# Designed miniproteins, single chains, continued (4): the designs that were tried, part 29

Each design is a single chain, and the fold is of that chain. pLDDT is the mean over its residues in the fold that is shown.

## One batch from the design tools (miniprotein)

Design m13040
Fold by ESMFold2-Fast:
Structure m13040 (fold): chain A 49 residues (1-49)
Amino acid sequence: MKEDKEFIEEFERYKKLKELGLIDKKQDTMTPEMIKEYEERKKKLKELE
């Protein structure tokens, strides 16, 4: 439970840093599959509110 939330927060933070241009796309270790998983888990946590 807490693991999912922390995982999502880390992914979201990294994604935002990349969007701000702080992380080079070529150095991005997050695969599209992992990003989809993070978004899916984020939606589930939001619905639990």
Scores: mean pLDDT 67

Design m13041
Fold by ESMFold2-Fast:
Structure m13041 (fold): chain A 125 residues (1-125)
Amino acid sequence: APIGLTQSGGGTVPEGGSLTLTQTITGTDLADHAVAWWHQAPGQPPVLVGQISADGTTVRVLKRYEGRLTISRDVANQTVTVNLTDLKPEDSGTYYFALLDTKEPSSNFSLVIARGEGTEVTVVP
């Protein structure tokens, strides 16, 4: 079966607010894959903001998101959730999910086997 990705939970939120992004995966076993989240600000290249290993024991978060971004896996429901707190205007942009052909966090883009369509987030001052 082909890999399916469905992302939800974007929108407009005030500065200092919180939001949840959820990714649902079909067509492959989430337990076999590390996952990555990328942020692209308008007119900027994408930056890697968070990663979690296939077993959920290794988490990597970009320093500017440290303490403000948490990643959770639910392998029974085939979902990955990101919670963003204390949002800043610079957090605005599109957030992309990537499924990796490895069990451990990696910055190697060649290991991306599926990428979500992205979810827009707007943080208003």
Scores: mean pLDDT 86

Design m13042
Fold by ESMFold2-Fast:
Structure m13042 (fold): chain A 57 residues (1-57)
Amino acid sequence: GKEEIRRLLEEAGVNGDSALAAIETGDPVLARAVLHEVSKVNPEAAELIRKYIEELG
């Protein structure tokens, strides 16, 4: 769910609120940038966030 994704973003060292807002804007460039930053820290978390983005579209 949304709160789980926010937690994963925070655990990856990204601001969860701003990153989640960027994802939810539907901008593929912003979504890709967030996934790229998360994947540097935790590739498994990036995969879960990618699935969440797919569920939004």
Scores: mean pLDDT 78

Design m13043
Fold by ESMFold2-Fast:
Structure m13043 (fold): chain A 75 residues (1-75)
Amino acid sequence: SMREERILELLFERSPTPLSVAEIARRLGLSQPTVSRHLRRLEREGRVERDAAGRYRLTLETEIEMTMELIKEHI
């Protein structure tokens, strides 16, 4: 779950830019297979979406949820 949280945070920071598995792995210091397994789970949960090039970004729903969480923490 902690690694999934870090992936979601990275995608949120980079929004709306989609990131490849390789880019996420490099930025988080994880292996590509590890990142790929977590992204497949997050995609199944509807938290991230994959484009035709295999790059990942947050779904609109997840981006809204994370934005609301930031507002609650800081305002």
Scores: mean pLDDT 85

Design m13044
Fold by ESMFold2-Fast:
Structure m13044 (fold): chain A 56 residues (1-56)
Amino acid sequence: GEVKEEALERLKEALEKAGLDPEIAERVYELSEEIKKEPDEEKRRELAKEIEKLLE
């Protein structure tokens, strides 16, 4: 792990501190990572919608 991995862990912590459930924060983190790895634009869109639902 380099600074990018630390930034992603800080994102998870920030979401938890913002009052989200730890499980929701973890899933948002996982979905964000999946979007970055996903070559299919349609699947990225579905993952982004899932994040939106969790953050609404």
Scores: mean pLDDT 72

Design m13045
Fold by ESMFold2-Fast:
Structure m13045 (fold): chain A 58 residues (1-58)
Amino acid sequence: GTICELTKDVKPVEQPELIIPAGTKLEVLKEINENHVLAKVLSSGTTVIVPKSHLKCL
């Protein structure tokens, strides 16, 4: 999939108690809606929903 990096700390919609820090590298798996994607955190293997506006992709 496409490798992207978070530009800002993000609090995932499905896991509001979890904070993913800026600079985290993600693999985009699929689009959930117009503003969010399902992505895999490369360092942990966890899947999270993150805003597209917070991603910088290669």
Scores: mean pLDDT 77

Design m13046
Fold by ESMFold2-Fast:
Structure m13046 (fold): chain A 73 residues (1-73)
Amino acid sequence: VEELVKKGEELKKKGEEAFKKGDYKTAAELYRQAVELYLEAYARAKDPELQAKIAEKGREVAEKYKEAEKKAK
């Protein structure tokens, strides 16, 4: 679970860097991958408190994904 969260954070950071450079298509793809990793981490976590924290991170990145997709068009 921890490895999935860390990889999600890394992909989010790379997505933010791509977004800042105006590469919205790459940013959207990286954010989408981060969301998928957070969903996998959520499914594997059995601690309700940890699940809640992962769900919050996933929602934040999902909003970034929507913004990047909107700007990529």
Scores: mean pLDDT 80

Design m13047
Fold by ESMFold2-Fast:
Structure m13047 (fold): chain A 80 residues (1-80)
Amino acid sequence: MTRVIENPTVADIVELMRDTGLRSLPVGVQEIEKIIEHEDHYEVHFKTPEAADTLIAAAASEGVEARQGADPTTVIIAKA
């Protein structure tokens, strides 16, 4: 089932990091507008394209599968 988190907290980020294998979050939680959890991936909506690009770069440096979604502020991160 799809789960929508409108006001992400540090605890929500820790859960996402655990599920995806991402070891660091290079942006503040306040830069995240919402998180949508799917069965096999997370869809992270940022307030700015800069924050989204920063997460994609960090994921790539860690070998975590992440890509830009339909919008420049959206990042799709695969679950491990």
Scores: mean pLDDT 84

Design m13048
Fold by ESMFold2-Fast:
Structure m13048 (fold): chain A 74 residues (1-74)
Amino acid sequence: SSKEKKLEELEKELRRLTEELEKALQQKKYQEAAELYRRMLEIVAEMDKIDPEKATKIVIELLKEAAKRVKEKE
């Protein structure tokens, strides 16, 4: 469906922004990190308008993936 494709597109963009945010935080670029975080919030809000349950699951998955990356770097 068009809604499903839109969610997949938004998820892909959110994953990309998450990677950019992690890089900005590692470089202590807090101004850039804040702008990236705000943009991520806008994408999550758009996903919530389409399917709030799916949006929540995607966010949880991204957080789990980020936590795993932190452990693998240790």
Scores: mean pLDDT 83

Design m13049
Fold by ESMFold2-Fast:
Structure m13049 (fold): chain A 85 residues (1-85)
Amino acid sequence: KALFYEMLAQTALKQGRYEEAIKWAEKALEIDPENARAHYILGLAYAKLGELDKAVEHFEKAREIAKKYGNERLVKEIDEALEKL
């Protein structure tokens, strides 16, 4: 379900296929709008494409959700990504 699309998005990101990563991450969010990892992947993909405003928006959303569910590791990863923008 959402995990499958999230994994596809992560694989696309790792391969430098940023538009495909966005497509799959958006699919994950259609199933679970509170998927922090999917928002994080969108942030990374948009940052790589130079879409800074969209990258920040998705990183902030990912951070909010990750903090809400106690995913401290993901919060740290997001903070590190935001500092590199």
Scores: mean pLDDT 89

Design m13050
Fold by ESMFold2-Fast:
Structure m13050 (fold): chain A 70 residues (1-70)
Amino acid sequence: MLSFEEKAKELQKKVEEYIKKLEEAKVSQEEMDEFREKVSEIAEKLEKGELSLEEALKKIEEVLDEILKK
């Protein structure tokens, strides 16, 4: 089973992929900043054990999806 620290690294890897997609989509600076802020909050909650990896990934995917659809 993945350790808690390994789960946090998987989250970071997905976040880097998503940031690259946002850069390629040429989203506004405001949308990029919003994404980074929300990711930081989610990562902090994951580290504190308030969110599971699945919940954290789902929340980040929802934020990415909302930004890319606009």
Scores: mean pLDDT 78

Design m13051
Fold by ESMFold2-Fast:
Structure m13051 (fold): chain A 85 residues (1-85)
Amino acid sequence: MLEKILKEIREILYSVLPEEEHSRADAFVTNLGSLIKQGKFDAAKTGMELFIRRLQEEGVLSEDQANELLKQLLELIEKAKKEYE
C-alpha cells in the first residue's frame, strides 16, 4: 500500500512539474517514503509543504498551483496514516 501511495504522489508531481524538476521530485518522494515508513506523518506533511512552497518561491509553481497540489498530496498522506491506524 505505501508503494502505491508513493507512486501516486510521484505521478501527480510528474504531471504538474517541468521535466527538469523530475529528479528533484524523485529525491523528495524517496525521503517522504522513509518518513511515512517510520510513522512520522507530521514530518512528512511538513516536508511536503516546504517542498511545494519552495517550488512556488522559485517560480516553478504559481500560488494557485501550489495550493491545489498541496491539497491533493496531503490527502494522500492522510490516507496512508489512516491505513496505519
Scores: mean pLDDT 83

Design m13053
Fold by ESMFold2-Fast:
Structure m13053 (fold): chain A 74 residues (1-74)
Amino acid sequence: SKEEVLKKAEEINKEALEKVKKNPNISDEELQKIIDEMAKKYKELAEENPEYTEEIERIGVEAVVRIEELRKAA
């Protein structure tokens, strides 16, 4: 269902955010690896659920913004 797909996208977001929060001294290289891993997971989810690609992409963009904000706060 759409709700299940969106929950999976939100879980990808939560996993990435938790990794950043656990490492306040995260390097730009390590941060980029987290973002790349997150992007790969969103791509796989979108490939399995092409009807919801736009919603998945929007959640992904929001996740990157939050990660960048956490980095600036550290």
Scores: mean pLDDT 79

Design m13054
Fold by ESMFold2-Fast:
Structure m13054 (fold): chain A 72 residues (1-72)
Amino acid sequence: SAALAEGARKAGEAAVEYVKKLIEEGKYEKAREAAEEAIAQAREALATAPADVREAIREALERLIRELEELV
């Protein structure tokens, strides 16, 4: 299901952009909360992922965590 892997990537990109916007606005507490929520949702997606897309979703999660940890 290419749609699940693509959805995970797009959700991750949107989450990073949202967290960046919150940081630019000085909303550090909301930025941290949004980052933690995005990571939790990505972990849930990985846990329920079909075997054929699990690697792609894992890579998306790892990239999301790295980018968000650099921001908050």
Scores: mean pLDDT 82

Design m13055
Fold by ESMFold2-Fast:
Structure m13055 (fold): chain A 65 residues (1-65)
Amino acid sequence: HMKKIKVTLPKENNDFDALKAAARALGGEVKKISDTEYIVTVPEDKVEGVKKLAERFGGEAKELE
């Protein structure tokens, strides 16, 4: 029931603490993999919320499965 999403944020708008807090509010967690890339793990019904969040930061989200 959990999904992993790769989130890429622009370096100019890259607030890891805000992303982590938002993911936790969706019942998930975040792992930083680079200066601009993160893996967000959330319940499957929250995947759209993560995609909208990434878009709000001017980034992109790619579901890994």
Scores: mean pLDDT 77

Design m13056
Fold by ESMFold2-Fast:
Structure m13056 (fold): chain A 100 residues (1-100)
Amino acid sequence: MSSKEKAQEYLAKGNQAFSEGKYEEAAKYYEKALSLTDEDDKETRLRIYLQLAIAYDALGKYEKAIEALEKALEIAKEINAPKGEIEALEKLIEVFRKQA
């Protein structure tokens, strides 16, 4: 199995763990998926950072969720994501900063 295939497998395992309420396990799988994803695969890295942010939010780890969202925002800007998506990420970061 290639690194890309392994990254997708860990992302799927993270999603499964998240659906089962196993948020710590989900975050670990997402981190593993990220470590196996090339820096040039910006779209996949963006998706993983968003999943990490959601998992950390579910754990009440708002500072870690903000870090993940800030990385997602950097990538979204680099790939010229729609303005509405960028604005949504910026607003979500602001909301989480009020909870931290």
Scores: mean pLDDT 86

Design m13057
Fold by ESMFold2-Fast:
Structure m13057 (fold): chain A 58 residues (1-58)
Amino acid sequence: SLEELTAYLAETDSASLRASAAAILRAYQEEPTLEAALDRLVEAGKITAADREALLRL
């Protein structure tokens, strides 16, 4: 799943996801679930709610 997430972020045409790629990958490793990692990033203003929904569909 980390490889799939990394590949998705490398191929995305979303400027917000590209700008936050390193933060997303770090949060994914630090939080117990992908959902928790993405919730934290939305709260921090690093990604949008739309970005969160896209990544949860992986």
Scores: mean pLDDT 76

Design m13058
Fold by ESMFold2-Fast:
Structure m13058 (fold): chain A 116 residues (1-116)
Amino acid sequence: RAAEAGEEGARAGEEGARSGDAAEAGRGAAEAAAGAAEAALLGGAAAGIAAAKGAGGKEPFGEGDRRQAIGGAASAGMAGVAGAAGAAAGDGAGAAAGARRAAEAARGAAEGAAAA
C-alpha cells in the first residue's frame, strides 16, 4: 500500500508542472516517486529471488514460452528489478551490489518519469 501513496504524489507533480507551480508539486512528486521506486524494488527483489531459486538447475523450464511470457508481463520495470536481484542471488558474492544497482536504476527511472 506504500506504492499507492507514492502514486498520489506523482500525479500532483504532473499538475504542478502544467500550471507552472512545479516548485512545490514537483518536489513532492519526486520524493513520492523515490518512495514508490523503493517499494517496487522490494517487491521485485522478492520475485527475482524466487525466479533464481527456480532456475537453480540445468533443467529446461519451458524456455521459449515461459521466459517470453514473464518478460512481457513484467516489461514495465518489475522484470528489470527482479532480473537484477535474481542474477545477484545466483552469484552470491555480488548479491548486495546487484540489489544496490537495481535500486539506483529504479530510482533514476522514477525521477525521470516524475520530471517529465
Scores: mean pLDDT 46

Design m13059
Fold by ESMFold2-Fast:
Structure m13059 (fold): chain A 94 residues (1-94)
Amino acid sequence: MTPGERLFWEASRAVNEGDYERAAELYREALAHPDLAGNPIVYTALANVYEKLGKYKEAAEAYRKAADSFATHPDGKGLAENLRKEAEELEKKA
């Protein structure tokens, strides 16, 4: 398991424990590692955590980053469209 993958797992545990501030920090650290840089799954997880914290602008930005990454793969087009719609709805709450 890479350093970024370990941080992602630790962040997921923090989410399960309800510690959303720590989870957001750990997901950001995971994205800073080359092995998870730009990873759409990590951005989606970070966006969900930002929603739990009421950080709707940051959540929308993370969903757009995830959508951009998913859009680079044919199988990801539907996911990208759904995440962009989620971002638009969150921007209305910001």
Scores: mean pLDDT 85

Design m13060
Fold by ESMFold2-Fast:
Structure m13060 (fold): chain A 59 residues (1-59)
Amino acid sequence: SMRREEARRLLEEGERRRRELEEKARELDKVSPTDGAKMRAIGDGTWRRLRRRAEEVLS
């Protein structure tokens, strides 16, 4: 189903983005723990947004 494929892509994108930003946050922690925390917050926000979109596509 096209909708299932779209939802799967959104979830995979969200997981990839969160993982990439977590890796960047770990590098930032070496210089600025505050910037690392900000990067993680962005990743979490992106994941929540894409997950919500995936749920809407399947509804």
Scores: mean pLDDT 81

Design m13061
Fold by ESMFold2-Fast:
Structure m13061 (fold): chain A 77 residues (1-77)
Amino acid sequence: MAQVPLEELMERILAVMEALAEETGDPRLKELLERMKAAYEAGDYDLALGLFEEALGLLSPEQRAAFVARLLAELRA
């Protein structure tokens, strides 16, 4: 696997999560996404990752698989 900086990885995660939140229309995903963005912009990567785990808990197995596929495609581009 290619090594990526944590900040770049977080940016890709946020972008894919934002797309999934828009597609699902789940306001809870949008709320967690905004909190993750705020934590990331504040440099609190541990909090951002914790909020990301909570966001994954709101996704169906199919949505999680879609997230992983999109993130992997972004990292390979």
Scores: mean pLDDT 77

Design m13062
Fold by ESMFold2-Fast:
Structure m13062 (fold): chain A 57 residues (1-57)
Amino acid sequence: SRVAVQFLMKQGGMSEEQAEEAVRAYEEGDEERLREIAEKAGLSPEQLRAGLEAAQM
């Protein structure tokens, strides 16, 4: 969703490309991809997941 992408860009400091890829990985249940994206963004996988869950509320 656009809300999740905007949240990750503003709160997580991610690029639009990284935010879109993170949302896609989360929705697809791709744990490995989500972990890789978190590391590249300087976040823990837990922080990234929490941000995505918050954006879904």
Scores: mean pLDDT 75

Design m13063
Fold by ESMFold2-Fast:
Structure m13063 (fold): chain A 55 residues (1-55)
Amino acid sequence: SDEDIEKAKELLSDENPEVRYAAALQLGKRGEELLKKLLSDESPEVREVARLILG
Protein backbone atom coordinates (compact mmCIF):
# COMPACT_ATOMS: atom_id res chain seq x y z
CA SER A 1 0.00 0.00 0.00
CA ASP A 2 2.21 2.80 -1.34
CA GLU A 3 -0.73 5.16 -0.79
CA ASP A 4 -0.77 4.40 2.95
CA ILE A 5 3.01 4.88 3.13
CA GLU A 6 2.80 8.32 1.47
CA LYS A 7 0.04 9.31 3.90
CA ALA A 8 2.14 8.12 6.86
CA LYS A 9 5.07 10.23 5.62
CA GLU A 10 2.81 13.31 5.66
CA LEU A 11 1.57 12.45 9.16
CA LEU A 12 5.15 12.52 10.49
CA SER A 13 4.79 16.35 10.25
CA ASP A 14 1.46 16.46 12.11
CA GLU A 15 1.03 18.89 15.02
CA ASN A 16 -0.14 16.04 17.28
CA PRO A 17 2.74 13.94 18.68
CA GLU A 18 0.46 10.88 19.03
CA VAL A 19 -0.21 11.07 15.27
CA ARG A 20 3.54 11.33 14.54
CA TYR A 21 4.14 8.36 16.85
CA ALA A 22 1.55 6.20 15.03
CA ALA A 23 2.91 7.25 11.62
CA ALA A 24 6.45 6.26 12.66
CA LEU A 25 5.23 2.80 13.70
CA GLN A 26 3.37 2.39 10.40
CA LEU A 27 6.41 3.39 8.32
CA GLY A 28 8.97 1.33 10.24
CA LYS A 29 12.22 0.99 8.31
CA ARG A 30 10.49 2.05 5.08
CA GLY A 31 10.70 5.63 6.38
CA GLU A 32 14.30 5.44 7.65
CA GLU A 33 15.41 8.93 6.46
CA LEU A 34 12.29 10.59 7.91
CA LEU A 35 12.64 8.64 11.17
CA LYS A 36 16.17 10.02 11.56
CA LYS A 37 14.58 13.50 11.60
CA LEU A 38 12.26 12.36 14.43
CA LEU A 39 15.31 11.69 16.64
CA SER A 40 15.29 15.50 17.16
CA ASP A 41 11.49 15.79 17.68
CA GLU A 42 10.11 17.93 20.51
CA SER A 43 8.19 14.95 21.96
CA PRO A 44 10.26 12.50 24.06
CA GLU A 45 7.90 9.65 23.10
CA VAL A 46 8.35 10.36 19.38
CA ARG A 47 12.14 10.49 19.78
CA GLU A 48 12.03 7.15 21.65
CA VAL A 49 9.94 5.33 19.04
CA ALA A 50 12.24 6.60 16.26
CA ARG A 51 15.29 5.36 18.18
CA LEU A 52 13.69 1.93 18.75
CA ILE A 53 12.73 1.50 15.07
CA LEU A 54 16.13 2.62 13.77
CA GLY A 55 17.97 0.35 16.25
Scores: mean pLDDT 81

Design m13064
Fold by ESMFold2-Fast:
Structure m13064 (fold): chain A 60 residues (1-60)
Amino acid sequence: MEELEKLKRQKEILDKAIANSDEFIEKVKDVNPELAEVYQKNRDFLEKQKKKIDEEIKKL
């Protein structure tokens, strides 16, 4: 199913985005904690999107 492959690719992109966010948060948390908080919220949003994709994959 081509939809399954699309969802798997989206999940890979989200995994990379989450990893990049984690690295950025570690770098800026001491210099700009407000910016770190914004990235943490974005990271949480990405994790929620990943869970939705996992649910869609289970339905297929």
Scores: mean pLDDT 81

Design m13065
Fold by ESMFold2-Fast:
Structure m13065 (fold): chain A 86 residues (1-86)
Amino acid sequence: MEEERKRVLEALRQALEELRALLEENKDKLSEETYKRLLERLEELEKRLEELEKSNLSKEEFEKKVQELTGELIELAKELYEALQK
């Protein structure tokens, strides 16, 4: 179980790092307001991942938190890609 949790957490961390890199690389293509909003949401997700990594949750609660974080990450990625297409 701990090994499975580590793999899931590492995948989420990598996804967040990729989104941060994409956001930073495209900062000049985004309005200051959009960049700040997306950065704040990204930092919130990074904080929630750190809290999840330090948690001692049951399997069911852990899976629920992973699903919630993954959903928000997908929404953030979608908003970033939509902003870059304008």
Scores: mean pLDDT 82

Design m13066
Fold by ESMFold2-Fast:
Structure m13066 (fold): chain A 70 residues (1-70)
Amino acid sequence: SKKEEILKEFKKLVEEFIKKMKELNAPEEVIETVKELAEDAIEKMKKMSVEDLEKALKDFKEQMEKLLKE
């Protein structure tokens, strides 16, 4: 479903961000915090409407793309 596609994209972006943080030797505490926040967000997103998910994913993608390119 479209909702599953959006959640899959979100998870992929989070995984890429965590991988980049590990490569940059970010503190373990920071990495764990980001993982927990992402897991909580994904659980909440599962209960959202498709329109709300699309808006959230679009915003998140734009923010993550800027961080990964910098």
Scores: mean pLDDT 76

Design m13067
Fold by ESMFold2-Fast:
Structure m13067 (fold): chain A 72 residues (1-72)
Amino acid sequence: SELEEFLEKLRKKIKKLEEEIKKLEKEIEEAKKRGDYETAKKLELEKEELEGLKALLEGVKGWLEKILEKKK
């Protein structure tokens, strides 16, 4: 099913976003530890953007999973 293939790709994108968010969290803490609050703030904004995108993709995934359940 093309829908199942799309869901698989979507899951992989969500996983990559999760990994990037965790990387940014580490970079934010490292920036704060060295007193680089300007870089920390910039990275926090990037993290918020990725968290928003992740939430949107998770919503789409949930919607598609419900459609797939109904069409078994």
Scores: mean pLDDT 85

Design m13068
Fold by ESMFold2-Fast:
Structure m13068 (fold): chain A 61 residues (1-61)
Amino acid sequence: METRLAVAVRDFVGLGEGELSLRKGDVVEVLEVLDEDWVRARNLATGEEGIVPRSVLEEIE
């Protein structure tokens, strides 16, 4: 499984257990695509891991 970098295109507040809060512009490592709506990611600035909606993230190249 290939690891990819992505950037948060908007703020996301993770209120559920295991959800990752992000601010617009945060760079994350996509660890696992769980389904069509959710991914597991790590915030590269904080090292925190959690699930986020795919729609919050845009892949960077």
Scores: mean pLDDT 78

Design m13069
Fold by ESMFold2-Fast:
Structure m13069 (fold): chain A 55 residues (1-55)
Amino acid sequence: MPSLDEVLAELARLAEGFSEEQVRALLALFYRGLDAGLSNEEILARLRAAAEQMR
């Protein structure tokens, strides 16, 4: 299972080249996942899927 540090590192990597609005959307998704009690693995999967759809 990825650590929180690994999730944050991947979020930063996915945010490269994104607009401020897109970065805020990824951060909102990340915090929503934490609030919902999702695993780091599930949060990471959702962040990757969202970033792919934003490209």
Scores: mean pLDDT 81

Design m13070
Fold by ESMFold2-Fast:
Structure m13070 (fold): chain A 89 residues (1-89)
Amino acid sequence: ELNERIAEEVLAVGEYLAEKAPNDEQREQVLKLSEEIAEKARRGELSLTDVVRGVAQMAEAAGLSPQEGANLVTALGIRLVGLEVEDEI
């Protein structure tokens, strides 16, 4: 279930970023990108580094500042490491 949980985290981040998007076009781009990344994560096609990079691209699409994007990527990275530890236990 690790891949499904990673996909759920990506979709949650996508929803959060869509709410911050300044217009409907950028919101749609963020949601589409989050679904593409989540689908690949479910298939086990992405490393954690790939997921983190994908989320950084989503943050840019949402119009976040580089600092806001970096903070979001750091928070997600911590949560993804937590999911790996839970899977081992």
Scores: mean pLDDT 75

Design m13071
Fold by ESMFold2-Fast:
Structure m13071 (fold): chain A 85 residues (1-85)
Amino acid sequence: SELAQKAANLTVAAMILSVGVILEAERAGDKEGVARAQEILDRIKKLSKETDEAIKAGDTEKVQELIAEIRRLMDELSRLAEEIR
């Protein structure tokens, strides 16, 4: 379904972004930034599992809620990336 493909694509994009921010923070010597980015990555991994379960259950409302949550975490990562100096 379009919703399932959107969720999968968004999850992959969020994971890639998370790894990028972790690597950028590590190179900058920003230990707090590394820890924050790792925490967000762990949250994305958990949401990925919940999204897969919701898709298998046919729970379109829950998939939409999980997509919104992943989008919020991506926004948080983008702000964190901007703060890394």
Scores: mean pLDDT 88

Design m13072
Fold by ESMFold2-Fast:
Structure m13072 (fold): chain A 64 residues (1-64)
Amino acid sequence: MDTLRELGEAFAEEGKRLYEKGDYKKAAESYTRASELFRQAGDLEKAEEYQKKAEEARKKAEEA
C-alpha cells in the first residue's frame, strides 16, 4: 500500500527535524514509527535505517 511508504517518509522527515532541534525523545518516537511503517510496506532496508536512527536519538535523549 503506497500510503504506508508515504507515512513512513513523513515520520522520517519529522524525526529528522526533531533531531535537528535537539528533541531527541520525540525524534526517536518519529523514527520508530517510520521504521514500523517501512517494515509494514516491505521496505526492510529503510526500516532498518530508521530503527538505527531511532536508537541513536534514544541514546542522546538518555544522555541529555
Scores: mean pLDDT 83

Design m13073
Fold by ESMFold2-Fast:
Structure m13073 (fold): chain A 63 residues (1-63)
Amino acid sequence: DERIRELLERGLDKSVELVSLAVELVVAKKEGDEEKAKELEKKIEELQREIDRIEAELRALKA
């Protein structure tokens, strides 16, 4: 129970951060800031991998 809650909280926090970065990426692309867009894309990909790991661990614990 406690571990599942910790993973859910971590997943939620990272998901909120992902949404914020995705919004910044859209803005950067509209503004033509290619360097910032590339940096944000890398951060988003890294964060997505972290979320995927949390989701996989959560699924294993719920099984």
Scores: mean pLDDT 83

Design m13074
Fold by ESMFold2-Fast:
Structure m13074 (fold): chain A 60 residues (1-60)
Amino acid sequence: SEEEIKKEIEKLEEEIKKLDEEVTKKQEAGEMSQEEALEAKKKYDELLEKRNKLYQELLS
């Protein structure tokens, strides 16, 4: 349903926000390894792709 799609979008937006906050904190502390940065980028890309797909379904 549309409500289910909206809830999933909200969940993904919260995950993106939390990931951004964690990455920023680790980068500022100088604790971010190259491997961690790569994994964080992959996670961001996956979350953004899922969110964009749900937005397309919502607008259909």
Scores: mean pLDDT 82

Design m13075
Fold by ESMFold2-Fast:
Structure m13075 (fold): chain A 56 residues (1-56)
Amino acid sequence: SLAEEAARAVGEEAYERGLEAVKNGDLAGALSFRGAAAYLAGEEAGEALLEALKAE
């Protein structure tokens, strides 16, 4: 649905911002964006960001 697509897009933006925060050494910001990604795009988005954080 359009609502699910919009939520995924917002969650994806949170994921990208989370990665930027990790690169800048802002771990608190990265964890905050991880939570937003999970809530807005669902568990898959949150898991993807967590996996990226683990790879860091």
Scores: mean pLDDT 68

Design m13076
Fold by ESMFold2-Fast:
Structure m13076 (fold): chain A 87 residues (1-87)
Amino acid sequence: SPLDEFRERVEELASTLDEELREVVRRLTELAIQAFQSSPEERERLLNEMLALWLEALARHPERADELDAVLGELGRIYREALEKLE
């Protein structure tokens, strides 16, 4: 399924990261999967929660801002590809 492919691709990305970034990606992935299965109103709330988690990670690790940005970009690409397959 597109969700199983999304999970597999995210796990592949996570496997290249250290434990700390892997946990951030894991949390974002859980929220993204919930968003795929949610109403438009709940999806907006979940996307805002994802943004809050990302900003918290960035604030905690400003020295890793470029790496965090690259990871978010790749995660966003994987998410968009999964959405296209669901439509």
Scores: mean pLDDT 79

